# Designed miniproteins, single chains, continued (2), part 99

Each design is a single chain, and the fold is of that chain. pLDDT is the mean over its residues in the fold that is shown.

## One batch from the design tools (miniprotein)

Design m7433
Fold by ESMFold2-Fast:
Structure m7433 (fold): chain A 68 residues (1-68)
Amino acid sequence: EEEIKKLKEKTDRIIKNAEEALKQDPVVRRVALRDLEEFLKSLKEKNAPQEIIDKVEEVIKRIREALA
């Protein structure tokens, strides 16, 4: 599970960066949202563990709510 472990670490880093973007201006938040949506698409295409997919979807939802 080395690949899955690295994927979890990468996902946690991306989520942390996105959460930091929630505190910044709308342009930074929109860029973070776009990057997360592309990352989520990649995760689904390679059948990543549902746990990882769920975490990314949750952060996307939070950023979308912050942009509304």
Scores: mean pLDDT 77

Design m7434
Fold by ESMFold2-Fast:
Structure m7434 (fold): chain A 97 residues (1-97)
Amino acid sequence: SAAALAAKLAEDQRNVARLRELERQVRELYKRSLEGTLEQAREDLERASRLVNEADRLEARSLANGILSREAVIEAASAGVNLIGAVASVISLEKEE
């Protein structure tokens, strides 16, 4: 139905907006981690790790919703959320991988 399609598109738009917001927050925390003490950097990186985990779960859910959600997530990735993945890799190494 038209109502069901509209609801799905609205959710896809909210998920894309949330992914972009999470990317901005993670990037800011990563930047702060380079400027403070080692103890402050660890706290900021742990906070960033939680936001990255939220973004990963949201991206997986968006992809699982089907073709419209997949296209929206791909668009968000091309627009700059790829930094979330890069930060996640660094944080994973810092957590003794």
Scores: mean pLDDT 58

Design m7435
Fold by ESMFold2-Fast:
Structure m7435 (fold): chain A 56 residues (1-56)
Amino acid sequence: MSEEQRQALLARAEALFREDPTDSAAVRALMEEISKVTSPEEAERLLLEAYLSVTD
């Protein structure tokens, strides 16, 4: 995954968590998409990073 792709996916995750952090279906779909371009572990880390960025 390129740095540009990572930043784009991070921005999408941050937007998702700002709009509706309880949308578990959308969060799972985004995690699956990120996992396809990198790994499940990296996808989980990126989603956690986005969540922490928007919650405080």
Scores: mean pLDDT 78

Design m7436
Fold by ESMFold2-Fast:
Structure m7436 (fold): chain A 68 residues (1-68)
Amino acid sequence: SVLDDVRALAAGVVQMARQLGVPEEALARIEAILDEAVRASEDASREEAQKIFREATRRVGEIMREAA
């Protein structure tokens, strides 16, 4: 399902950030953004979910760059 796909992708991003040694404060922000994206995707079409997750990953990328 769309929701299962988004959850799996979100979990993968969080795991990668942890492995890269992203600080706890930045990890919490990343998790919050991805959790919000998952919730927004619950009633979304696949196209809407893709847009939501694309924006979420853009924000996550900014945090990771800032934390590095």
Scores: mean pLDDT 83

Design m7437
Fold by ESMFold2-Fast:
Structure m7437 (fold): chain A 126 residues (1-126)
Amino acid sequence: SKTEELNKELLRAALEGDVDKVEELLKQGADVNAEMTSGNLLGLTPLDMAALIPDLEKSIEIIELLISHGMDVNEIGSDGLPRVSARVNGSLTPLQMALAHRGREHALALAEVLESHGAKIEPEDL
């Protein structure tokens, strides 16, 4: 469907750090809570994708866009946990993925952005 294609493009644009494309797709009605339905990124949301971006400024900009377009950082995901505590493939939270792939400074900066928008970050989420 049109919505499925928009969601797929949103997830890809978020992973690539394409801020302008993310904004365009969200304005077209892409779901801020879209999930990958296949492959090694199965279950990843746009928030998870943004946490993996090497460019910290682009990662922050995309997270801010997702929140501004209705992503609730306290929303319960498919695993029964709030988005910031949701574990990809039962392994890592978005902040743990940022820590593992981008380092502590990156993960802490994303945590501060999420907390500024009302997320409750627990020690185990890092």
Scores: mean pLDDT 76

Design m7438
Fold by ESMFold2-Fast:
Structure m7438 (fold): chain A 80 residues (1-80)
Amino acid sequence: PPLTDAEIQALKAEAQGKLAEILERLREERNVPDLSTLSLGEQLSLAVKLSLEVSRIFKEEHPELAERVRRAEEQEVARL
């Protein structure tokens, strides 16, 4: 079944909070006042790591929602 507006809003709020937490942790690990002071290469590496961590956390903390998304993807592939 499709995600409800309430589920989407809850996921957005949670993702936003986790994103802020992950960014602060990465800033502390690098011991810099601002992530923008990093080199372009380090910023790109950080962006990739951030994307992977957000995806991993979503799948781990919301396995039922991840399964619903997976089923929706399977239905879309079956439509093709």
Scores: mean pLDDT 69

Design m7439
Fold by ESMFold2-Fast:
Structure m7439 (fold): chain A 84 residues (1-84)
Amino acid sequence: MKPKLIRIGLDTFLLEVDPEKAEEIAERLRKEFGAEVTRHPLLPENEFIVHLKEIDPNETDIDKLLEKGNELMERIAKELGAEI
């Protein structure tokens, strides 16, 4: 299955990926993008929460936060070959 990124917040995404590739992709996100990748007990085994620290926590302009989040999501999608 092709990895899929779904925006669920300004700096937070849901990652859908094959369970056998999940740990490899999670490690790449942590190493290459400084992302926090977590499992939630209520989510399926193939779904992870990805939090991107590159988005400025002091920015209050929602439109700028959305634009930056979209740029980061596109960068990750290109690097991983993910669908968005």
Scores: mean pLDDT 72

Design m7440
Fold by ESMFold2-Fast:
Structure m7440 (fold): chain A 86 residues (1-86)
Amino acid sequence: SEKELLERALELYEEMLKNNSSPEEAIERLRELLEEFKKENASQRLIDNVEGLIDTLESLARNKAEAQAHALLEEAAEALREKIEK
């Protein structure tokens, strides 16, 4: 279900935040998640959200903006929590 995919994305985002993952590490893990979501026919909205996060993190990694990358992951996790919340 879409909710299960959202919860899986949130779990990964929270794990990366907890472990203080580098932008490069986060990008690699998110690319793996994106491939899994495409294989599972995830909604285009969810695919677009993950691809957008990867693109922004790649830009931040190029600019050595690690604090901004961490803040972006926090924002993405909060947005997923709001969508999962019942």
Scores: mean pLDDT 83

Design m7441
Fold by ESMFold2-Fast:
Structure m7441 (fold): chain A 83 residues (1-83)
Amino acid sequence: LVEKAEELIKQAKYYEEVLKDYKKAAELYLQAGNLYNQAKDYDKAIEAYEKAARIYKEKLKDYRLANAAELAAKALRLQKEKE
């Protein structure tokens, strides 16, 4: 899970920084966040979700997906407090 999530982060950075394919980059960050969450690596999951949210909001103006990613990150911050 973590290894695959790290590969997705690397791909997401490539799409974001080199290809400027922000939709694909955001999708890959969300997928990586989901895999880190499954691995209970909450810090990396939060980071990935917040990167996706920023791209959706600032680059794609997709406020629905930005809000969803922000809520996912917030839920994991609360989960860390409980565990």
Scores: mean pLDDT 83

Design m7442
Fold by ESMFold2-Fast:
Structure m7442 (fold): chain A 65 residues (1-65)
Amino acid sequence: TSEVAAVLRGIGDIAERTGRFAELRREGDEYVIYLDDASPEDIAAAQAAGAELSAATGRPVRVVL
């Protein structure tokens, strides 16, 4: 599976789950999801989306406020 396709799906999934704009960056061997002024529900949704992205890419995914 294309890693680019997995990343694009992850970005869409985060936006759909949180209803907010989130920045997704690759930092070394990991992906980092940046959320500003996020609720606990937004954090949980981003973590769930991040886990799916991690499974699809084989790379760690972190959520940062």
Scores: mean pLDDT 74

Design m7443
Fold by ESMFold2-Fast:
Structure m7443 (fold): chain A 112 residues (1-112)
Amino acid sequence: SLAATIVEGLRRLAEDEERHAEFFKSLIPKLGEFAEKVAEMEREIARLLREAAEAVAAGDYARAVRLLDEAAEKEREHGELIAEFTGSELPRLAGEQGVAILRTIAALVASL
């Protein structure tokens, strides 16, 4: 069913965010507070996505929409934090290689 597909999709997205949180947690010794903040935001987004999946499974679509709106706001804040980091700190830390990776990612995203 469409509801089952949405539930599976939301759970997979939550698992992706949990993996991202563990990745950024592993970077805390190198990137400090930035990595800690990103890991925290990724965990919060994962929680909201899992709660939204449970709401969809229960047929509570109004609650699911509110949770997804909250997740979208957290993702926007997360995107702003990453954009600030990738625009200033990542080129400084990774040099020419970091800039090349960012350009490749930007081109890929623009193709989706």
Scores: mean pLDDT 78

Design m7444
Fold by ESMFold2-Fast:
Structure m7444 (fold): chain A 75 residues (1-75)
Amino acid sequence: LPATVAVELDPEEAQKALGLKEPLEWAQAAIVEGTDQVRVSYRLKSTGEEHEEVLNAATDPAGAALRAAAERAAA
């Protein structure tokens, strides 16, 4: 999927928004223009595993929170 330029998020804020128990080394989000979708990528600090998720900001509170964080970071 094409994505808008990814912006770096605060790892603690991203962890909370995603409801994760594991601390993050980094997180970033990209708003998929023309849609309600937000693509979030993050790395787990403990394992070094990298994950990518697509959330719907119109229907998912986590997606809405991450979209707002990405818009603030991009401004």
Scores: mean pLDDT 78

Design m7445
Fold by ESMFold2-Fast:
Structure m7445 (fold): chain A 66 residues (1-66)
Amino acid sequence: MKENILKEIEEYAKKVVDSLPLPEELKQQIYDTALKAIKTLLEAGHDKELIKRAVRVIANDALLRA
């Protein structure tokens, strides 16, 4: 079920973003970016593992730019 998969990936994204050594305001922006990507990729029919990998890429990119 898409809803259950979305919740699992959103919880994963929150854990990944919360682990970053960044200010809370920036973490919120990264999380919002990740959520938009998750929804887009899930709607496009991509698998859960690929979406989780995309979340990690977004988080790492944001950390390198900070």
Scores: mean pLDDT 81

Design m7446
Fold by ESMFold2-Fast:
Structure m7446 (fold): chain A 96 residues (1-96)
Amino acid sequence: SPVDQLKQLIEASLEQLKQAKTPDEVRDILEQFASNVKSIPIKSDDEIQQMQDLLGQFGRDAGRILIEKGFSYKTIMLAMALVTEVLVHLRALQAK
């Protein structure tokens, strides 16, 4: 399902973020995540709602990892902006 695909992408991206050593690696991980999520074929409003809830939790978990790893405020804000881009994409699908 789209929800299960997103769960797998979240798990993979969180593990990659735990291993990331540079701001460029963080950006590349989250840009790839955003691209992958946007490619998921979504067919129902219930799926969109579940995916939005998962992305909200992902943003919180990603933020915690980056703070704990000592990344700069600038890097953390860039990461949150990329997660927000995916949320905006899902909300746009909900309006159709």
Scores: mean pLDDT 86

Design m7447
Fold by ESMFold2-Fast:
Structure m7447 (fold): chain A 81 residues (1-81)
Amino acid sequence: APSMEELEEVVRLAEEARRIYIEKNPEYADRPPLPSAEELRATQSPETLALVLRGEAQLFRKEGIEEAAELYERAAELMER
């Protein structure tokens, strides 16, 4: 199972990605942030979380926000270890 430190890093990477995509497209501010590391630990398997993060990466690559996509891909890699 991922450590709390790995889940906190996932949340940090997702929050950085969210800052970037909102800066590129302010309309995305209405999208909810990723839940806290504690909530993710309680509610998500690492496999499910990796799929969700890969889905977010694919979305932002399609939208041309490569920097956000790369952060979500790095977060997914932490869950795939």
Scores: mean pLDDT 83

Design m7448
Fold by ESMFold2-Fast:
Structure m7448 (fold): chain A 67 residues (1-67)
Amino acid sequence: LPAPSAAAQLAVARLVAERGREGVTDEELRAIAERYGDPYASVRALAERTSQEDAARAAAFLSRALA
């Protein structure tokens, strides 16, 4: 699967860092995919692969990169 856009990665990372994967709904992941023009499958796969610790690190990095 292609990697999602940096903006979608940041949105997923923030949600997973705050709530854990189980706290993030499929509807929220679909909304992120639609908002940034990314495939839903790619956004979902990223959320499934990302630990809460890795998500926190990614959110910090991407927030600075996109500022």
Scores: mean pLDDT 84

Design m7449
Fold by ESMFold2-Fast:
Structure m7449 (fold): chain A 88 residues (1-88)
Amino acid sequence: SDYEKIVQYAIDSGAFADETVTEEDEKILKEISEETLKKAIEAVSKVLGIPLEFLSKETLPPIVLVSAAIYEEKGLEAALEYIDERKK
């Protein structure tokens, strides 16, 4: 799925461990839908092999959640470009 591609790209780029949250990221995180959150959790669980019980909004990397929200609004390319900006 595209969510799995986002998670894998964040891992491969080294951005997955980036815990930086900007003011813009905080706005997006507050507005993230339950459906988007659920899909992001399922994608992280599948890519990393972590049981769903250990994953929540608070434990997922902010970059994955923000990228997932950007994906729902602007598509996959925009989500991957956001991850690339965090790589710098």
Scores: mean pLDDT 80

Design m7450
Fold by ESMFold2-Fast:
Structure m7450 (fold): chain A 72 residues (1-72)
Amino acid sequence: SAEAAKRAASLAVIREQVPEGIAAIVYGVAKTLLKKGKISAEEAAEFVIEVGRKAGLEEEGRRYAEELLKEA
């Protein structure tokens, strides 16, 4: 389908432009905000999952979310 093809092309561009470590960077930001008391563990986990999904790193995002919830 045209929508699937467009999405695949957009994800390919993102993967070329975004370093493999983006999930780790986002995790670092979320963890810092959590430790400073600016967001809850649940909000930090949701944030990491959402960014991971949008970046095509859903499994890594989910793993980092689980680590944030353990720190709560």
Scores: mean pLDDT 70

Design m7451
Fold by ESMFold2-Fast:
Structure m7451 (fold): chain A 66 residues (1-66)
Amino acid sequence: SMADAERAARAAREAADAGDGAGGATVSWNKYQGGHVTKEGGEAGARAARAGASGEEVERLVLDGA
């Protein structure tokens, strides 16, 4: 669901903002043939959060990840 994707992206952002060194909170999930926007959006959002994207940008990527 989109809530799961948003939660994953938020967790990555929180780790980066807390100074835990974003890389320590790696999200590893099976690389299915990306047939699901929510899964792709969530992973894209999480990666962006690790790169230091703002919370609003992360949310937009998760929700818009189409």
Scores: mean pLDDT 50

Design m7452
Fold by ESMFold2-Fast:
Structure m7452 (fold): chain A 83 residues (1-83)
Amino acid sequence: MEEVHEVTVDGVKLRVRIGPPLPTGERLALVEFEKPLDKETAEKAARQAVESLVPPGTPVEVAPIDINGDGKVDFALAFVLPP
């Protein structure tokens, strides 16, 4: 079952879609921004949003994606690792 959350971090609106657990306990999350952001802002917002939705101390890896090559991040992928 997929979890969908709408989160605002430092004025940035974003949607986090957290997939079901893999057999290894790892979850994949897709972070969609309301508008394209610079890489630093996107990484920070995505990380804070995902960390707010998982237990404290859960390791989270974030990969911002610039699909247009225009220097703006359109979405981010996050890997939620078991604690």
Scores: mean pLDDT 77

Design m7453
Fold by ESMFold2-Fast:
Structure m7453 (fold): chain A 70 residues (1-70)
Amino acid sequence: QGQALAQQAEQAGLKELAQAILEATRLAQQQGRPLQPILLVAQATLYRALGKNDEARALYEQAQKIKQQL
């Protein structure tokens, strides 16, 4: 759920990222686009901002693979 990721970003002081996650999730739901790749990119961006670079990269790779299968 995008709201949970946005809350984590806001608690980490990343208010712009939190707003971007909420907006991207809302637009994807309105357009009928799959949420999984959007949420993976959002989580990867959050993890990279927190210094978890290896985990962030793995999530970006997962998002790219899912996009290729869609």
Scores: mean pLDDT 78

Design m7454
Fold by ESMFold2-Fast:
Structure m7454 (fold): chain A 72 residues (1-72)
Amino acid sequence: SSKVHFLAGLIVEGIKNNVPVEKLAEATVKLAKDLKLSKEEVREAFKIAKSRFPDNEAIDKAEKLALEKLEK
């Protein structure tokens, strides 16, 4: 999905620019809602982003926070 790749691009740019984990999670949730992405599609976007930054602790924390915010 082009929308999933667009969200992955936001995550990648956030990590590249050292955006704080909480702000990256908030931006991810906002964009996911604007694009009407499911929780599964958000997980796929993080999976794509993780392929660019293997073993990055900040991206794992941002994913956890974003998924928690999407359940509310």
Scores: mean pLDDT 85

Design m7455
Fold by ESMFold2-Fast:
Structure m7455 (fold): chain A 94 residues (1-94)
Amino acid sequence: MAEEYIKKAKEALENGNYDEAFEYARKAIELLLEEGKYEEALELAKEMAEALKDKDPYYASIFYGAAGYAAEKLGDKELAKEYYKISMELREKA
């Protein structure tokens, strides 16, 4: 269930367990995207990317990529382009 993985991802993030937060959030986003819940996928990906940006730029880059994909599915091409750019810039720092 996406909701259960979202809960576990946020709990792991609060505990400073960034690897576990990444795995649960990634699974939740994959489920939301498969179900066509693009707005929920975008919000979760953005939240995780912002929370991890200074902690783990590589994990943040993956979530900005997911946010870009969800934005593209929602028809917001400008937002998608911006998130893809942030994703690429963070990967260069990793």
Scores: mean pLDDT 87

Design m7456
Fold by ESMFold2-Fast:
Structure m7456 (fold): chain A 101 residues (1-101)
Amino acid sequence: MEEVIEELKKKVEELVKYAKENTSPQRFVALQLRAIGVGLEAEMLAREKGLSPDEIEAVRLAATYIELAVELGIKSFDEVLAELEPKLTPEQLEIIREVLA
C-alpha cells in the first residue's frame, strides 16, 4: 500500500502542476476545491468503513487523482478506475465508485 500511496501522490502533484500551467487562476482554484472535497468525502467514508490509515490515505489520493484527471479532460472516470483496479482493494474501489460515480 505504501508504494501505491507514493505513486498516487506523484500523479496528483503532476496533475496539479499541469492544471496550474494550463488553466486560468479561477478555474485552478475551483478545480483544487473540487479535488480536495471529493478526496475528503472518500477519506471520511473509508474511515467509517474501518479501513487502515494507509488504505484511507490511498482512497483519498485516488479520489483526488480521478477528479483532477476527469475535470482536466486527460482521462475518463472508467479509464482511471481501470488503472487503479489492480492496485486497490475491492472495498477501496467501492468507496471510490460511491463518491465519484
Scores: mean pLDDT 86

Design m7457
Fold by ESMFold2-Fast:
Structure m7457 (fold): chain A 66 residues (1-66)
Amino acid sequence: ASASELGTAMGRLDGGPSATGEFSAETGVGTGRGADEAQARSGGAGAMIGAQLSGHPNAVGVGIAV
């Protein structure tokens, strides 16, 4: 839990508002959100694609990606 919180916080601190800006922009992209949603439900590949969209939740992403 502590490690996950650190990873999430570090992700924000690394880019500050830029990191959150990129994340919001990618998640706001219709192509990514629409395709990713369908892929996520059909298999883990969608989850990996979702991670590519943001790429910021290092600690959490590594945990769930594995």
Scores: mean pLDDT 43

Design m7458
Fold by ESMFold2-Fast:
Structure m7458 (fold): chain A 83 residues (1-83)
Amino acid sequence: SALVEELREALEAGDLERAVELARELVERTRRDPAAAEDAREAARLIREYLASVEERPPELVEALLELEVEVGMNEIKRALGL
């Protein structure tokens, strides 16, 4: 996914504002289309790895991660319920 690749590049560059923007776009895409959940899972993984590598965790990036994980979890629950 182009968005996931852009997120990876933003995190590698330390562009946290861009990383949060891209994570929020993935949240909104997953809400509109459950097929985007795989991109949201990969984005959450990349953000978790970044946060594990830094001493001070940016609050906005932590918030974006929580929003992504909620959407991924909701997608999994809906699929389990046949919704």
Scores: mean pLDDT 85

Design m7459
Fold by ESMFold2-Fast:
Structure m7459 (fold): chain A 55 residues (1-55)
Amino acid sequence: SLVEQYRRGAEESERAAEQAKESEPHVSFSASNINKVGAEVNRELAERAEERERR
């Protein structure tokens, strides 16, 4: 379902943010933040898709 796809995308973005932070903490700050925003957007899309499925 779309909900599962968006949730999976959010998890992948969160992992990418953590990985960037771990590999190069000095220069990965921006990359970490970008991926964190991506995770937030995907999480929001998942909520909207779930709400649509409930109707």
Scores: mean pLDDT 71

Design m7460
Fold by ESMFold2-Fast:
Structure m7460 (fold): chain A 96 residues (1-96)
Amino acid sequence: MEVKSIKAPPFFKAGETVPFTVTLHNPSDEPVKVTLRAIAETASGPKVVDEKEVEVQGDTTLTFDAKVPEDAIALYVEVLDEEGNVLGRSPPVVRA
């Protein structure tokens, strides 16, 4: 299983919802479950703000909308396998 791309706007505003366009590829004939995790960097450290489980068969493209906490200075998305290993990470989206 691989992360082909994660696309996001370069900046966000407080209280905004940021769309991450995630493209995944599973070369296996069996479906694989992955977790999309949105992480906000805050003054108190990184915080998980949302998670979504997705079943991947072949090429899968989806939008993961992450709501920005008021105290966030940056936001990014990680793709995790079933064992919790990080398969890919987006560039950080930073506060405008």
Scores: mean pLDDT 84

Design m7461
Fold by ESMFold2-Fast:
Structure m7461 (fold): chain A 80 residues (1-80)
Amino acid sequence: SKLEKLRELLKKIRDSTDVNEQIEALREIGELLAEDPSLLVELAKNFPEDVEYLQKLVTDPSAPEELRKAAREAFKKALE
């Protein structure tokens, strides 16, 4: 259920052309990961391509800085 929500939020980021919608989805991902950090382990085990996409959001120089910052914040919440 939470894993499905995480994947839906990732799909929303991929499909959206609105940076504000992408940032809001990343905020929700950050909150979800803060509640259950094991979701990242489940995602990496079952859907490694989704983890790769999250890593690219942090490191991709073609992505807006605001989006990269939001992605870093989402990951930070999972690792605290």
Scores: mean pLDDT 79

Design m7462
Fold by ESMFold2-Fast:
Structure m7462 (fold): chain A 65 residues (1-65)
Amino acid sequence: SESEIVAAIVSELAAEFPDYDPEYLRQEAEAAVAALKAMGVPDNLLQSKAVEFLRTILQEEEKRK
């Protein structure tokens, strides 16, 4: 389900980026999943593609600090 995909994304990103608020990560994961679905990404790739996208953004944010 979408809620399980979002939870898996948040769990993976929270492990890599522990200083980020889990609620913020959840909102970003929900937005990323929605955007990827709109782009035609199949459900079985949503988790991996959302994690790749968000990891890139969060890594760039950390480089700026």
Scores: mean pLDDT 82

Design m7463
Fold by ESMFold2-Fast:
Structure m7463 (fold): chain A 79 residues (1-79)
Amino acid sequence: SEVKELLEKNGVLEGEELQKALEELGLSDSIKKKIKRIELVNGVIVLHTSERLSPEEAQEIAKKIKELGYDGIAFVVEK
């Protein structure tokens, strides 16, 4: 997976690389607009968002992250 390779190589996805990763994961436009950065920290995926995700949006992302092979996910809201 290109997304997994980029996360393992760079430890972070932002900007154009983030946008391509979100498209590959098949996330809705509403979710894509809220995500600012994805980081890989000690085997945990950390999602930086502009606002809090709904429970349904968080579940959709968590499912996609598990499909990439990551068991840990954390959410951080950046103001």
Scores: mean pLDDT 83

Design m7464
Fold by ESMFold2-Fast:
Structure m7464 (fold): chain A 97 residues (1-97)
Amino acid sequence: SPPLSWEELEKEIREGLERAREEIERLAETDPEMAQKIANGMRFAEVVSRFIELLRKAGYSEEEIKEILEKIRKESKSMEEFVEKLEEEAKKIEEKL
């Protein structure tokens, strides 16, 4: 991988999300199924990112966060179920803060 600073990586992530939004808008009229798949992928990425940040705020280590994510992924039979389990676990953590 090219050596990027964290600031440059954050910028590329933001620009990638902006491009994905533009692609959704472009496809919404011509290929609504593809637009929905891209939107679902963005929602997945946002839920995962929010969950990771919540765990960091709660004092979990990066290793513990990875173990929690792997456990939930193993218990999930679909992307939709994985997202639902992440949202349920996030709510439990937030209620304890």
Scores: mean pLDDT 73

Design m7465
Fold by ESMFold2-Fast:
Structure m7465 (fold): chain A 61 residues (1-61)
Amino acid sequence: MNEELRKKIIELLIKEFGFSKETAEKMIDEFIENSNVSEEEALKKILELLEHKIEELKKEK
């Protein structure tokens, strides 16, 4: 299992977006379930999307 990737995504969702741990985990699970790719690829895509959004937020303040 990609537990390290999942943990990093949860931390980003909590820190940058203000989600609870339970909400973050549920969002990740729903994304994986609705994804047409493997769990590993889904987690990597989530991480990339979050990093991109964080960069946008830093630019826009």
Scores: mean pLDDT 77

Design m7466
Fold by ESMFold2-Fast:
Structure m7466 (fold): chain A 83 residues (1-83)
Amino acid sequence: NEEVEKYNEEIVKALKEAVEAIEAKDAEAAREALKKAEKALEELKAWARESGDEELIKTAELIEESFEKHKKLIEEKIRELEE
């Protein structure tokens, strides 16, 4: 599961960057960090589907579900900063 761990680490790191940007009140940096996380997630999903491994595909879907929840919260905070 080295590839899943690699992509998950990239997603988590980017989400942390987004949270730090929100704390710094930098909406643009938060959006850029969120885009990095989305790119890593899309790469993970593509890799998992190309592997044909149902367990890896399921793992990628669970990571996507978790990411979408974090994305919603981060986007809400970005909107609050742009008030």
Scores: mean pLDDT 84

Design m7467
Fold by ESMFold2-Fast:
Structure m7467 (fold): chain A 64 residues (1-64)
Amino acid sequence: SPELLAEVTERLLLHAEWLRSQGYSDEEIQAQLDQYAGIMKRILGLSPEEVKQVMDEVERRLRS
């Protein structure tokens, strides 16, 4: 659902910001987000297209 994708996106952004605040590098943050995307596909039943949509939005907002 759009609401689920929005919630997942916000949680990933909060997690990425938290990792950055703890001193993790951009490379380490990206690795953690990639791992979490794999978990989302398995647990939440997200399609590859939905995972891509979430990850693209997270990357866009982190660069802003």
Scores: mean pLDDT 81

